Designed miniproteins, single chains, continued (4). Designs and how they scored, part 12

Each design is a single chain, and the fold is of that chain. pLDDT is the mean over its residues in the fold that is shown.

## One batch from the design tools (miniprotein)

Design m12377
Fold by ESMFold2-Fast:
Structure m12377 (fold): chain A 91 residues (1-91)
Amino acid sequence: GSELNALLNKVNELADSLANPTARSKILEAASLLEELAAATDPNRVAALALQVLGLILDLESENPDNPTVKEAIDLLRSALDLALKQVFSS
C-alpha cells in the first residue's frame, strides 16, 4: 500500500546519501526484494524473499555497527518487511 511505498522511498533516499557503496547496494537490494515480496502470491516465495531481506539486514548491522544512517535504513527496512508480510497475508 501507500505506507509501504512511503517507507521504501525513504529507504532509497537514505541509500543515496551513503558514501559506502557496499551498504548502499545492500539497502537498495533489500528495498527491491521488499517490493517483490509485497507482490508475491506464492507462500514459499514470500518466505524466501523475507529470509533474503533479513540476511541483508543482519549483514548491514554487523558491517556498519556505528553508522547512524545505516541504522535508520535498517529500522525502516524492518518496518517495511512487517508491512509487506501483513499485506501478503491479509490480501
Scores: mean pLDDT 86

Design m12378
Fold by ESMFold2-Fast:
Structure m12378 (fold): chain A 80 residues (1-80)
Amino acid sequence: MTEEERKKIVELANKAQEAFEKGDYDKAAEYMEEILEIAPDNPLVLESVKKMAEYLLKKHPDNEKIRELLEKAQSRLEKL
């Protein structure tokens, strides 16, 4: 990963956290999906996104975007 990509991931992670604190789970999922686009094969990133998506689904079990994000992270992690 480049230093630029790493900084972008940190910024997106902070934005996802802010969206989560505001109860905007769709926005939180969108920011985490952007993180996956930057680092689709990084196991630490995939595991972090997976754990956060699992946590969010416990709070918002009917959110399709979060469920889809979890499936994407799990699928990519399994292919590594």
Scores: mean pLDDT 79

Design m12379
Fold by ESMFold2-Fast:
Structure m12379 (fold): chain A 79 residues (1-79)
Amino acid sequence: STLSIEEIVARAEELAKKLAATPQTSTEADKQAAEEGLELLKRVGAPQEVIDMIEELIKQGKYKAAKELFLYIQSLLTD
């Protein structure tokens, strides 16, 4: 991968801030996808900072934001 762990974390922080500031309606499907995505990132050894960001969004009930952050990070980790 051409991206460093530091770059992945920095991009995750930027997107997490934007998603947290954007009003979004979350569905039950968004909650399930966010929770499943978090477990997948833990399995593939994603940076702890990214895992913490997604967990915090889930704790706040921002499931659609957590799902979108997960999908973005997955795209950076998958080549």
Scores: mean pLDDT 82

Design m12380
Fold by ESMFold2-Fast:
Structure m12380 (fold): chain A 64 residues (1-64)
Amino acid sequence: PEPVKRRDVTDLLREAIEAGNLEGVKAGVELFADQLTPEQLRELAEYARELGREDIAEYLLSLA
């Protein structure tokens, strides 16, 4: 595809979650708020929990 218009924001957030970068997750959520649904935030929170990133999961769930 020609996805200059379609940015994979969830991929960027998954990378921040894998790194345990809570500040990066917060910045990414704020920057890409228009592109994130509550459902996507929930999925990212579950992913964070699977990786043991409890603080990140809690933050993401607070937004959903």
Scores: mean pLDDT 76

Design m12381
Fold by ESMFold2-Fast:
Structure m12381 (fold): chain A 109 residues (1-109)
Amino acid sequence: MEEIKEFMREHLPPALYAVVVALLEYAKSPLEKLKETVEKFAERKEELEPKVRELLRETAETLLATSPDERIRALAAEILRLLDAPELDAEELERLLIELARLMQQLNE
């Protein structure tokens, strides 16, 4: 786990790092497939980073507008605030995405 996180931190820009870490925590996919995906993302990081930031913004805006859960709406607002910052804090974004994934899993029950 930690070795993969260190690899991602060194090779992925902040939004890609945060999303891939969140997927590692909550995806049902084998770690081997996630490692290959991370390596592929690292090769295309300059192209993928702006796309991931846009996807995160659209997702957060949708959740803020449509989620019945106040905690999810609060997390979505914080994600948007981080994305608007001139320097994106990858570790804080990771923390928010992990908490968001946890709350979304609880809502599926």
Scores: mean pLDDT 73

Design m12382
Fold by ESMFold2-Fast:
Parts: C-alpha cells; structure tokens; sequence
Structure m12382 (fold): chain A 74 residues (1-74)
C-alpha cells in the first residue's frame, strides 16, 4: 500500500548509508518519502524508477532489505 511504501522510504532516509546512494536514487527515495506514488516514479529518472520499483518488491516491507537492494542496483 502507499502508506507502507512511504514508511519504507522514510526509514531509509534516516539510515547513514542513504548518503552512499546515487543522486538519482536519493531523489526517487525522497520523492516516495514525501508521499509520491510508485506509479509516478516513471516521471523521474527511468533507471532510478526501475531500480526503486524492483527494490520495493525485494524488500517485502523491510527497510534494511530496501536499502541493500538500492545499493546493489548501482
């Protein structure tokens, strides 16, 4: 659900390793943390949108898995 994705994104923003992500991935995560939808990710950088969408599915609601998937996408 949208609220779950927003919570995941906010949790990742609070982690120190968020700064290790590319600017495009940081922007996509910040967009979701501000209440942006998964469907609207395609309006940002295309590669970041795909990586974030795949990371959401991999994470299964786990913020550590979400961040790990994003770091491996680079």
Amino acid sequence: AAAEITALARAVLAQPRFADLSPELQAAVAFLADGGTRADLGRLDTRAAVAVSEAIDYAAGDADRFLDALLRAE
Scores: mean pLDDT 81

Design m12383
Fold by ESMFold2-Fast:
Structure m12383 (fold): chain A 93 residues (1-93)
Amino acid sequence: MVEVHLEDVPALQPGDVLTDRITALDEDVTVESIWVAISDKGTVTRRGPTVRVAKGQTVEVSFTATEDYAGATLVSIALVDGVVVATASARAL
């Protein structure tokens, strides 16, 4: 099982770095992270690197913010073999 943690963030500036923490709880996993910003302007998706997380370890994955993130709900999605295994959400602003 995978756990993700994303904290609420203040107003984002273009070039700000958002960091997500991915923890493997019970087994070694290869995880792909996707960040989704959802607003009334639509949905913006940013893909992170594929990372291997060893059992009991935490890996940080970073995404660069853009103007599309202002006023959005941010969702971090962790996938294993294309299947969603964990999500976390935060508000931008």
Scores: mean pLDDT 71

Design m12384
Fold by ESMFold2-Fast:
Structure m12384 (fold): chain A 61 residues (1-61)
Amino acid sequence: SDNLIASQAVREAAERVRAGEMSVDEAAEMVYKRLVEAGVDEDFARRVATVLKAALEASLA
């Protein structure tokens, strides 16, 4: 399901940001591209990336 694909991508991206392997912006872009390539709706993918970015920015502040 789209939710399962999104959850897996978000978890991986968040782990990489916390490990210092990528920036928040790179993580959001990676998640968006991965979801769109997997056939997930573009508006849903963009929303997931936006929420992830906001959550990561809040956790780093």
Scores: mean pLDDT 83

Design m12385
Fold by ESMFold2-Fast:
Structure m12385 (fold): chain A 56 residues (1-56)
Amino acid sequence: DDVSRYGRMGGMYALKVPTNQNVLQGQLARAVSDGDLDRARRLYNRAYDLYRSQQR
């Protein structure tokens, strides 16, 4: 499902940004538990953007 997919992908990128990892992981888990697709998608995008900023 889309919520679980965004939560999983967001968690993967959150693991690659140690400073924000615990906060992002907790927020993603809560969004998935609540079934909040929009929040899960935004958190995934945030984790991905943070990960990408480290590659520059």
Scores: mean pLDDT 73

Design m12386
Fold by ESMFold2-Fast:
Structure m12386 (fold): chain A 65 residues (1-65)
Amino acid sequence: MKKLTEEQIVENIKKLIETMKKRGFSKEDIEVAVEAFIRTLKAQGVPDEIIEKAREEAKKLIEEY
């Protein structure tokens, strides 16, 4: 049974990346934005396991661009 927090974080990262792609940002700019978002999650005390899943999802979406 997955925690709602994990699903919400993954959804937010997907929305961030898709919005930046749609607006024509470079892969480098998207990677910087994702890393800034992850730093915010760490500051909020989100578990590393959830952060890792968010990074994996972000990497897949960025590589498709």
Scores: mean pLDDT 76

Design m12387
Fold by ESMFold2-Fast:
Structure m12387 (fold): chain A 69 residues (1-69)
Amino acid sequence: GPEREALIAEAERLDREAVRAYLEGDYDTAIALLQRARDLYLEAGDEEGAARVERGIAQLREIKAAAEA
């Protein structure tokens, strides 16, 4: 329905914003944006979208840890 479509569209916008933050080296902002996107995908019932974002969060956490080591 329209509510589900709006949640997914907002999650996709947050995904794109997270990519920009990552490219700027702002890993904390990128992770926070992806966490919000994950919550929106879950609220929308988009399990595949949520799983994809969770993999992205895990990857960014590893990149951040390596950059801070």
Scores: mean pLDDT 89

Design m12388
Fold by ESMFold2-Fast:
Structure m12388 (fold): chain A 62 residues (1-62)
Amino acid sequence: MEEKLKELIESGIKFAEAMGLRPAAIAAAVREVRLGAEKIGGKEKAEEVQKETQRRLDEIKA
């Protein structure tokens, strides 16, 4: 994964963690990461990054 996309995912995760992993915060983090990834690598990359971010947040919450 490109360095910029990795940084974007990490930023989203840190945001969700800072907000206490509330469902609304997780949804907001995933949405912002998707929008940023779409700007960098297009819709296909945004979909990949969205799924990865959601998966990592689900792991942290568990």
Scores: mean pLDDT 80

Design m12389
Fold by ESMFold2-Fast:
Structure m12389 (fold): chain A 61 residues (1-61)
Amino acid sequence: SALREAARTVALTVLVDNEGRFVPRPGDAAALARLLRDLLGLDVPVSTVSEVLRELEREYG
């Protein structure tokens, strides 16, 4: 839950363009998982990040 919330917040911050559109690209789940680990110390599985990105694309895409 908390890890999914962190992934969701960071994804919406990093992967939203200047027009407010959520624009994930191939490889973003792995890149975001690495970012969460390296900058926030959060070990979120790539599969969990991928699920969050699919949910956000459905909600904001």
Scores: mean pLDDT 79

Design m12390
Fold by ESMFold2-Fast:
Structure m12390 (fold): chain A 89 residues (1-89)
Amino acid sequence: SEMSELMKKIAEAYDRGDEEKMLKLVEELIKKAGLQPSVDLLTSEPGSKIISSPRSHPKVVGTIPEDPEERRRIALLHIGRVVAQTARS
C-alpha cells in the first residue's frame, strides 16, 4: 500500500530526527488519505499544553505557539510522531 510505504518513510525520518522530511511526508500522507489535520491541533488556543503519553508518566512536551505557521508545524510533527509509533511492529 502507498499509505503503508509513506508511514514507514515517516517512521524513518522520525528516527533520524529529520523534521523537514517528516513534515513533507506527513503533508503527503494527509493529501492521499483525504484527511485534514485535526482542527483541535491547528486551532487550539495559544498557550495550550501539549502532553505526551506513555501511560507510565505523562510529560508536558511543549506549549502551542501563538504563530499560526509554528502551530501548523507542531501539529504536523505531532501527527508524524503518532504515525511513526503506529507503523512500528
Scores: mean pLDDT 63

Design m12391
Fold by ESMFold2-Fast:
Structure m12391 (fold): chain A 65 residues (1-65)
Amino acid sequence: MAEARARFKAAVVRTASELVAAGASPEDAALAALRRALEEFRAAGDAVGEALAREGLARVEASLA
């Protein structure tokens, strides 16, 4: 659990940082990184990763509302 969550956070932060460096806003970068993570976990059949990505996406969307 903790190791999977740490791996997920590192991947999202890295992708978001790359998108911000490319000119995206931090919020748009976070949403894009989380959506990408969700699709990758769904394609892999990783239910734990999918749940973590959905949780992160819901939190970011709530912060923007």
Scores: mean pLDDT 76

Design m12392
Fold by ESMFold2-Fast:
Structure m12392 (fold): chain A 75 residues (1-75)
Amino acid sequence: MLSPEQLLENALNTVLSEGKNVGEEALELAEEARKDPSKLPEAISYIKKKGNYGSQLIAGVASGTYSYAKALQQK
């Protein structure tokens, strides 16, 4: 079975592939968050600030990943 992290990484990859023209900075931050979950809060803040519907969708997925990972770490 794919791990939750792998599933969310695949989802982020799909959205990033669709949203290449959203902006290089947003794309780079989302890619960093995909590779390193510790960067998720920064990526979410930036993407929300840039504010189109696609970027909000990416931020929603990234926020879900962060919340799940944080819950797992707090056992």
Scores: mean pLDDT 54

Design m12393
Fold by ESMFold2-Fast:
Parts: structure tokens; C-alpha cells; sequence
Structure m12393 (fold): chain A 92 residues (1-92)
């Protein structure tokens, strides 16, 4: 469970040369490892998605989509609006 989330976050980090996005991804990785509240994780993922949209980074958005799918499957329903935002961004 936690290992699958960390695998995707690690892949995001490897594919992003942007220092601000890398810092957000590293923060998300730490929060996942520390079992942070769903509300905290949602907030950081939203900031990451906003940064990815500003860059028009489609690969990062696709990885974020996979991340939101796993979190929704784990019961983090607050990710549903974020998933919708990512799909909209990928179609624009």
C-alpha cells in the first residue's frame, strides 16, 4: 500500500528537473512515509498539480493521476475533485 504510493512519488521526482516541483514531491514523499493525515496529503497534491499545470508538464500530470487513483482506492475521496482537474488539464 504505502510502498506503491512511494514508488509513484519516486518516479515523479526522477522525471522532474524543476526545483520547486522536486521540493513539493520530496515533501509529499516525507508526508506519506510519516502517515500524515489525508487532509495534509490532499493539500500538497493539489499544490503539485497546480505547479504541473503551470509548466504544462503532461507526464507529471499523468503520474499525479495515478497517484490520485491509488489514494481514492484507499478511501481519500477528497482526491476526486483533484483527479477531475488533472483530466481536464490533460485534455486542454
Amino acid sequence: MKEELLEIVHEMLQKSPDPVISALIMGLMILIRLDASPETIVKVVRRLVEAAKERNDRELLRLALKLTDILIKQGVEEMIPIREEIERALNE
Scores: mean pLDDT 80

Design m12394
Fold by ESMFold2-Fast:
Structure m12394 (fold): chain A 107 residues (1-107)
Amino acid sequence: SEEFKKKLEAIFTKFLIEVTLLLNQNPDLTDEQKEAFVIELTNAFEEFYRKVIEEGVPLDEASEELRKKVEEIADKYGLSPETKEDILAIVDRFLEEVKKVYEEEKA
C-alpha cells in the first residue's frame, strides 16, 4: 500500500540519519571513509528492500542477511567493538520497526 511504502521510507531515513550522526562523532574515520560507509549501508538497505518487497524473501531471512552485511561493513572500516555494537543496536531497532509495519500491512 501507499501508506506502507511511506512508513518504510521514513524508517529508512531515520536509520540513515542515526548512523550518520554516530559516524560523525568518530575521530578515527576520515570524511571520505564516513561517506563510503554511508553509501555501502544505503546499498545494503536497497538490497534488503528489493529482497523483501520485490522478490518475496521472508522478512526474518532478509533481516539476518542485512545484519551480517552491516557487521561486514563495520569490520571493513575498522570500527571499534563499541562503535560496531552501537551501529548493530540501531540496525536491530530498524528491523523491529520494519517488522511492526510489515505485520500491520499483512493484517
Scores: mean pLDDT 83

Design m12395
Fold by ESMFold2-Fast:
Structure m12395 (fold): chain A 109 residues (1-109)
Amino acid sequence: SSEEILKRIEELLERARELYRRAQEIFRQFLASTDLSEQQRLLAELQRILDELERIRREAERLLEELEKDPSASEEQIERARKLVLEIEIMVGMVALMIGVAQLILSKQ
């Protein structure tokens, strides 16, 4: 049902938010670190989080497409789902940016 699809997207967003908070903490630790080995380990952890967030984004986009094709879905439900999926996409982009910055810092050492 449209309600079940929307709830699944909400659950994916909650998981994405938890991963994003973890990424922010890891990135703070990366920036505070003076140890190359520690920085490399933290970057690898950020990459694993990005990989999981990208899987969540793909699933959320698939569910949104399913919701948009559901004749029982209201315009309000579709608009809400689009906003939730956009929030996931933004978090994926933000973690990708953190990784880009971390890689740039390591390339200058």
Scores: mean pLDDT 91

Design m12396
Fold by ESMFold2-Fast:
Structure m12396 (fold): chain A 97 residues (1-97)
Amino acid sequence: MAGEQAVAELQPEAHATEVPPEKRKEKRAEFLARVMELALEREGEDEATLEEVRRHPSRALALLAARAGVPEAVVRRMAGLDLEEAMRLLLEHEAAQ
C-alpha cells in the first residue's frame, strides 16, 4: 500500500492523451535511464555514486555492463559517452560476442 504515489511518477502515460509520438520516444529514454539508476540503488551503491550517475545516465549503464562482464576498457569508454552512444557501443559489443 505504501509507495503508490512514487510509482505514479514513473507512469505519466496513464493520463498522457496529448503526448506526440516523437516525445514518447524521448520519454522512453528517460524512463530507461531511471530504471538503470534504480537498479544501481538496489545494488546498494553509495549515495555519492548515485548522484553522479543521475547527472550522466551512461555511467549507470556502464556500471551495469561491468557487472554483466563487459570488459573494463569498453565500460570506461561507455561512461565517457552520451547515453545513446553508450547504448550503441554496448549493443555492438554484445553482437560481437
Scores: mean pLDDT 62

Design m12397
Fold by ESMFold2-Fast:
Structure m12397 (fold): chain A 74 residues (1-74)
Amino acid sequence: MEEEIEKLKKGVEAAKKMLAEKYPELAEQINERLDKALEEAIKKLKEGDWESAEKILKQGYMDSLAEAEAWAAA
């Protein structure tokens, strides 16, 4: 469980770095969204629900990317 939590944290930090490089003006908002997704995913992982934890992180990343693209288009 602790090893899996560390994997989720590392994945989120990698996603933050990648998105900050593409959308530096939105980095703070993206970081907040990804941190919330990580918190929710860790909660699910502690409940033994790895599938939901992974889905939450993927959705958080996709939502962050979609929001960044929408703001860049505005």
Scores: mean pLDDT 78

Design m12398
Fold by ESMFold2-Fast:
Structure m12398 (fold): chain A 100 residues (1-100)
Amino acid sequence: SIEEKIEEIKEEAIALARSLVEKGYSAEEVAEAVAAYIYTRTLEYFPDLPQEKVEELVKRVKEIADEAVERAKGKSKEEQLEILEEAIERMAEALKETLE
């Protein structure tokens, strides 16, 4: 189902964020990687998504990523990961809304 595909993308994105934070990547680098991952997996699962919806999703995901990076500045690694995981949840909601 669409819901199952979105949940899989979300879970994989969270796992990616955790792995990259553990490897010492910055919140900015992690947010960029996660945004790219969600975008790529969305196109794989939904290859016929209209261009207008692709552009809307890219814009929303970028806004969420940029906000998360700003919130993560000066925070501990643990707090940065919590902020990034919250951002991924919001990106998944944006994807769900874009597909509806």
Scores: mean pLDDT 88

Design m12399
Fold by ESMFold2-Fast:
Structure m12399 (fold): chain A 90 residues (1-90)
Amino acid sequence: ASEEELKELGTEYLTSLGFPREEAEEMAEVAVEWLTRAAPAVLADPALLARARALAERLEPEAEKASELERAKLGVEFARELIAAVRAAE
């Protein structure tokens, strides 16, 4: 997995939550930077993209029911859970 692949996945996920693509791209970039700093080895995990995709699929139904503020919170929770999932896989 690469930072570019993870950023694209994050951008698509945040766009599915109703964020404009431009804002989604900026948020995904920040989340990828946080992930890379918190777990530098994350990009070496071949399961990273599969874990992120599974998490996004799980959270999408909740995002559809959420207010704008709640969708923003779900985006932050996605980044936090992704970091935790990758660390657990080490």
Scores: mean pLDDT 64

Design m12400
Fold by ESMFold2-Fast:
Structure m12400 (fold): chain A 99 residues (1-99)
Amino acid sequence: AAAAQQAANDRITQLVDDTVAQTKANAEKSARLGAEVGIGGFMDVRALALSAGNLATAAVADETAKRLAELLQRGSSPEEVVAAMEEGAAAIRATLAAS
């Protein structure tokens, strides 16, 4: 139902916004902390999206978490972590707008 889909999209949007804010705050302390928080947040987004049957949003959240994990392994800068997180968040918002 449209109402159930909207409620699920609203919950996913809130979690994405919280993940963005927490990743930025933690990246100011270190790239590692930012990446770890971002990975956790996007894995939670993936779980919510899967529970709602939103496979497109789940796939983008999974890819974003994987990209952040690769940046963490490479010892990337806080700026690279934030940029990858913002790109992933924008892509997730696009999938929600398309649904």
Scores: mean pLDDT 87

Design m12401
Fold by ESMFold2-Fast:
Structure m12401 (fold): chain A 76 residues (1-76)
Amino acid sequence: LKEELKKKVDEAKEALKKGDVEKAVKAVTEAIDLLEEAGYTEAAREISDLLYAGHQAGKLAEAVKEAVKLAEKTVA
């Protein structure tokens, strides 16, 4: 889990650096799936809610940054 989650977090960070918000969202969505499968259901829900709120507010890139921070804290 930690290694797979780190890979998805790194993919999201790299996509954000390149301005590829769609790829960053995809990587975070895959991280949510990994967290849910591992039993981190509350963290997965919180990250999912952040992406939804960011999409609604037109702040999706900022939401991905916050989602990445939460995913990193969950496996620290």
Scores: mean pLDDT 80

Design m12402
Fold by ESMFold2-Fast:
Structure m12402 (fold): chain A 70 residues (1-70)
Amino acid sequence: SKEDKIQELNEELTKQVMELGKEMEAQIEKIRSTHDAETAKKLETQLRMERMAKSVELYEEMQKKIKEIK
């Protein structure tokens, strides 16, 4: 059904967002352990901006798939 397909898309998006979050946590940990506090802060800001852009991309992809379910 349409509901089942939307549920599958939601599950897929949730999995991708969680995976992206886990990757970010690992990268932030690496940055903090290998850089001084000031440099780490700048690199964390860069990663957060990159993650935001990726999240927007994932949501746009989901929106496109939802339109296909018309």
Scores: mean pLDDT 81

Design m12403
Fold by ESMFold2-Fast:
Structure m12403 (fold): chain A 73 residues (1-73)
Amino acid sequence: MEEEKERVFQKAMKLVEEAAKILEDAGLPVEGANFYVAGRLRIIGDLLEGDYEGALKTAEDMLKHARELAEKV
């Protein structure tokens, strides 16, 4: 179902975008850019395999990791 795939993609990418912004705002723009690119590619891969839960978990884990990295700055 394309609608569900699109919904999951949008939710996951919103979390990845938040992670990237947290890193950029913390003075880690290269890490932010890397999170955005890597996150987008992994989420697309998960969605192509039908792993919607994995796509969302990947995004959530990336957001958590971005917050942990920002705290170290």
Scores: mean pLDDT 83

Design m12404
Fold by ESMFold2-Fast:
Structure m12404 (fold): chain A 108 residues (1-108)
Amino acid sequence: SEKLEKLEKIFNEIKKLIDTARERVRQLQAEGKITPEEADDLLAGLDSIRAQVDAALKYAKENPELAKRLLQQAIDTAEALGKRVTDPELQEIVQKIIDKLKEALELL
């Protein structure tokens, strides 16, 4: 369906933003702006968001109610992650992830 094609595009955009966020976390660690422990925590949060997004896409056609719950869980994780981020560039990337997750949720 046209709606599923639009969802797949948004999910691909979210995954690219997560990859960009991961690169920024690694850069901040390499520059000594965050500790290795802080970097590992942020990366674990991003991995959790990615897993929820991948699961939501898998279930979007067969179980939209489950896909909605997974997207809401991803939003909650991303919002909690955003509160821990002090770097303005990483804050902007995380906010874009939240905005795209909300856009995907509205389409389901």
Scores: mean pLDDT 91

Design m12405
Fold by ESMFold2-Fast:
Structure m12405 (fold): chain A 87 residues (1-87)
Amino acid sequence: SKPRLRGFEGSVRLRGGTVEVELPEVDPDQTYVAVVLLYRDGHVVHVELAESPASPVVRIQLSREGLEADVDEIEVSVVRQPRLPLL
């Protein structure tokens, strides 16, 4: 069965072992961190983190092929990454 997809206010799509997130708003001067949480029976069983430059679509490859078939829900959150001026 296909897991339920939940994401940031944009569109979330699963394509094989890759989660694609369409960002509703893109700021070209920011970097973005995508946090992918995989749930089974209401519990987080896996976490993936991906940093992406500003792009209308962020792609996150799940660490193992077929991992999406082992879970009930995939939640994706995208956060702007503030940086210190020297870091």
Scores: mean pLDDT 69

Design m12406
Fold by ESMFold2-Fast:
Structure m12406 (fold): chain A 80 residues (1-80)
Amino acid sequence: MKLIEEKLQKIKELIEELKNTPKDSPKVEEKVKEIEKLLAEIEEIVKTRMPSDSPERKKLLEFIKEAREELEKILEKKKE
């Protein structure tokens, strides 16, 4: 689905941009909110459109989990 693929690509781009953003930049909070919004949108689409036993659903939910864990690690490194 193009919609999911576009959101996944945007999340990857935003995470890379976040890694390169200075820790004291107001853009850090903005990018975090955008990433979390996109992750929540994909999770809703997956839970609504895919069967609970789908291998694709499991892979997408695992990606969401890993992306959230990576985001948390980036934020920990940027703590004042």
Scores: mean pLDDT 78

Design m12407
Fold by ESMFold2-Fast:
Structure m12407 (fold): chain A 73 residues (1-73)
Amino acid sequence: DKVEEISELAQELAKIVGSDETLKLVEELMAKLVEEYYKKGGTSDEEREKFKKEAAEKLYKELKEKLEELKKK
């Protein structure tokens, strides 16, 4: 379950940088993904479902990379 994996990464990140900074990071990443989606000029229901899946995968990857970066100090 991708949501559980993202939640676990967010909790580990919050232990290092705190909950507020973790929330800001998630908001920034989601805002970027949503902006890219809407810049394509609107979409069907099928494209929305594809976007949700791709956004979850990208969010997971970005959070994992950020966690690894922070662990290196």
Scores: mean pLDDT 74

Design m12408
Fold by ESMFold2-Fast:
Structure m12408 (fold): chain A 92 residues (1-92)
Amino acid sequence: AEAAEEARRRAELEAAAAKLPGLREEVERALAELKKRGAPPELIALLERALAALDEAIRLVEEGKRNGDLELVEEGLLLPQRVAAELAAELA
């Protein structure tokens, strides 16, 4: 049934979205610690980009949840993965 599949997709997206604030806090703590230790500017820039992507992902997910736009929630959840792929490509 389409309704059951949509409900399950929604639950899976909500579970994934619930992890984003915790991940953001971990990245923010890591960034603060690295800045305190005087880490290389390149590493600081990579984490700042990751933090910005997580902030945008959380914003898109909240907007999608408020509007019932599951596609927007899904796009927000993909944003950290896209940034990670771009960073991996830049480091190659």
Scores: mean pLDDT 77

Design m12409
Fold by ESMFold2-Fast:
Structure m12409 (fold): chain A 73 residues (1-73)
Amino acid sequence: SAVDREIAALEAAVAAGDGAAARREADHLGSAGSSQNKEQYTLDALQRLLAAATDPEARAALERAISGVQSLL
């Protein structure tokens, strides 16, 4: 699905340590026309990734992405 592809893009941005790209992808998921369930689904995925992450740079990027998605809820 489109949401799954966007989550994959977020995961890739997080793995690269690119917080700006992660935030951009999170903002894209919350664009006009997205259901609230898409934002919550994405937030759940990001929170799961943050719980598993041990690398400080990845954690910082995930926190930035979570903040971005939360701004859309």
Scores: mean pLDDT 68

Design m12410
Fold by ESMFold2-Fast:
Structure m12410 (fold): chain A 55 residues (1-55)
Amino acid sequence: MAMTPEQRAGAIAGVADMMRHGGMTREQAAQFVMRNGHASEAEAREIVDEALARL
């Protein structure tokens, strides 16, 4: 499912925050984005990779 640029930016920031403070793994972050961000698996992986780059 295609996310808007605003939704995608918010998802990246949120995932980065959860991984930084919550100790969430890469796979848990991807699952979260897929379930709550309405992202495809490919989009979720890309969002998580961008979040990791910000840690």
Scores: mean pLDDT 74

Design m12411
Fold by ESMFold2-Fast:
Structure m12411 (fold): chain A 88 residues (1-88)
Amino acid sequence: MERERAREEALAALEELIERIRAAIARLRAHPDADPAVVARLEELLEEAERTKEFLRTADLSVEEFRRLVEQVAGQKKLLDEVVAREL
């Protein structure tokens, strides 16, 4: 139960990150002064996040590894917010 709960929490965190990246890409594409290189980097991050989500569905990771991933995702969300703030 604990490991499956940790997996569910990691998947939920990653789904939230994916939605935030999609929203950021949409906002930046709507701005004529947004750097297209930044948009391209966010599209790469989106692809990587989606691949990680698929991997996590069946990955045999420890509870601690899932928790570290949740922390990593939280850090990535903070960096994403900073990037969007700079480009808008």
Scores: mean pLDDT 83

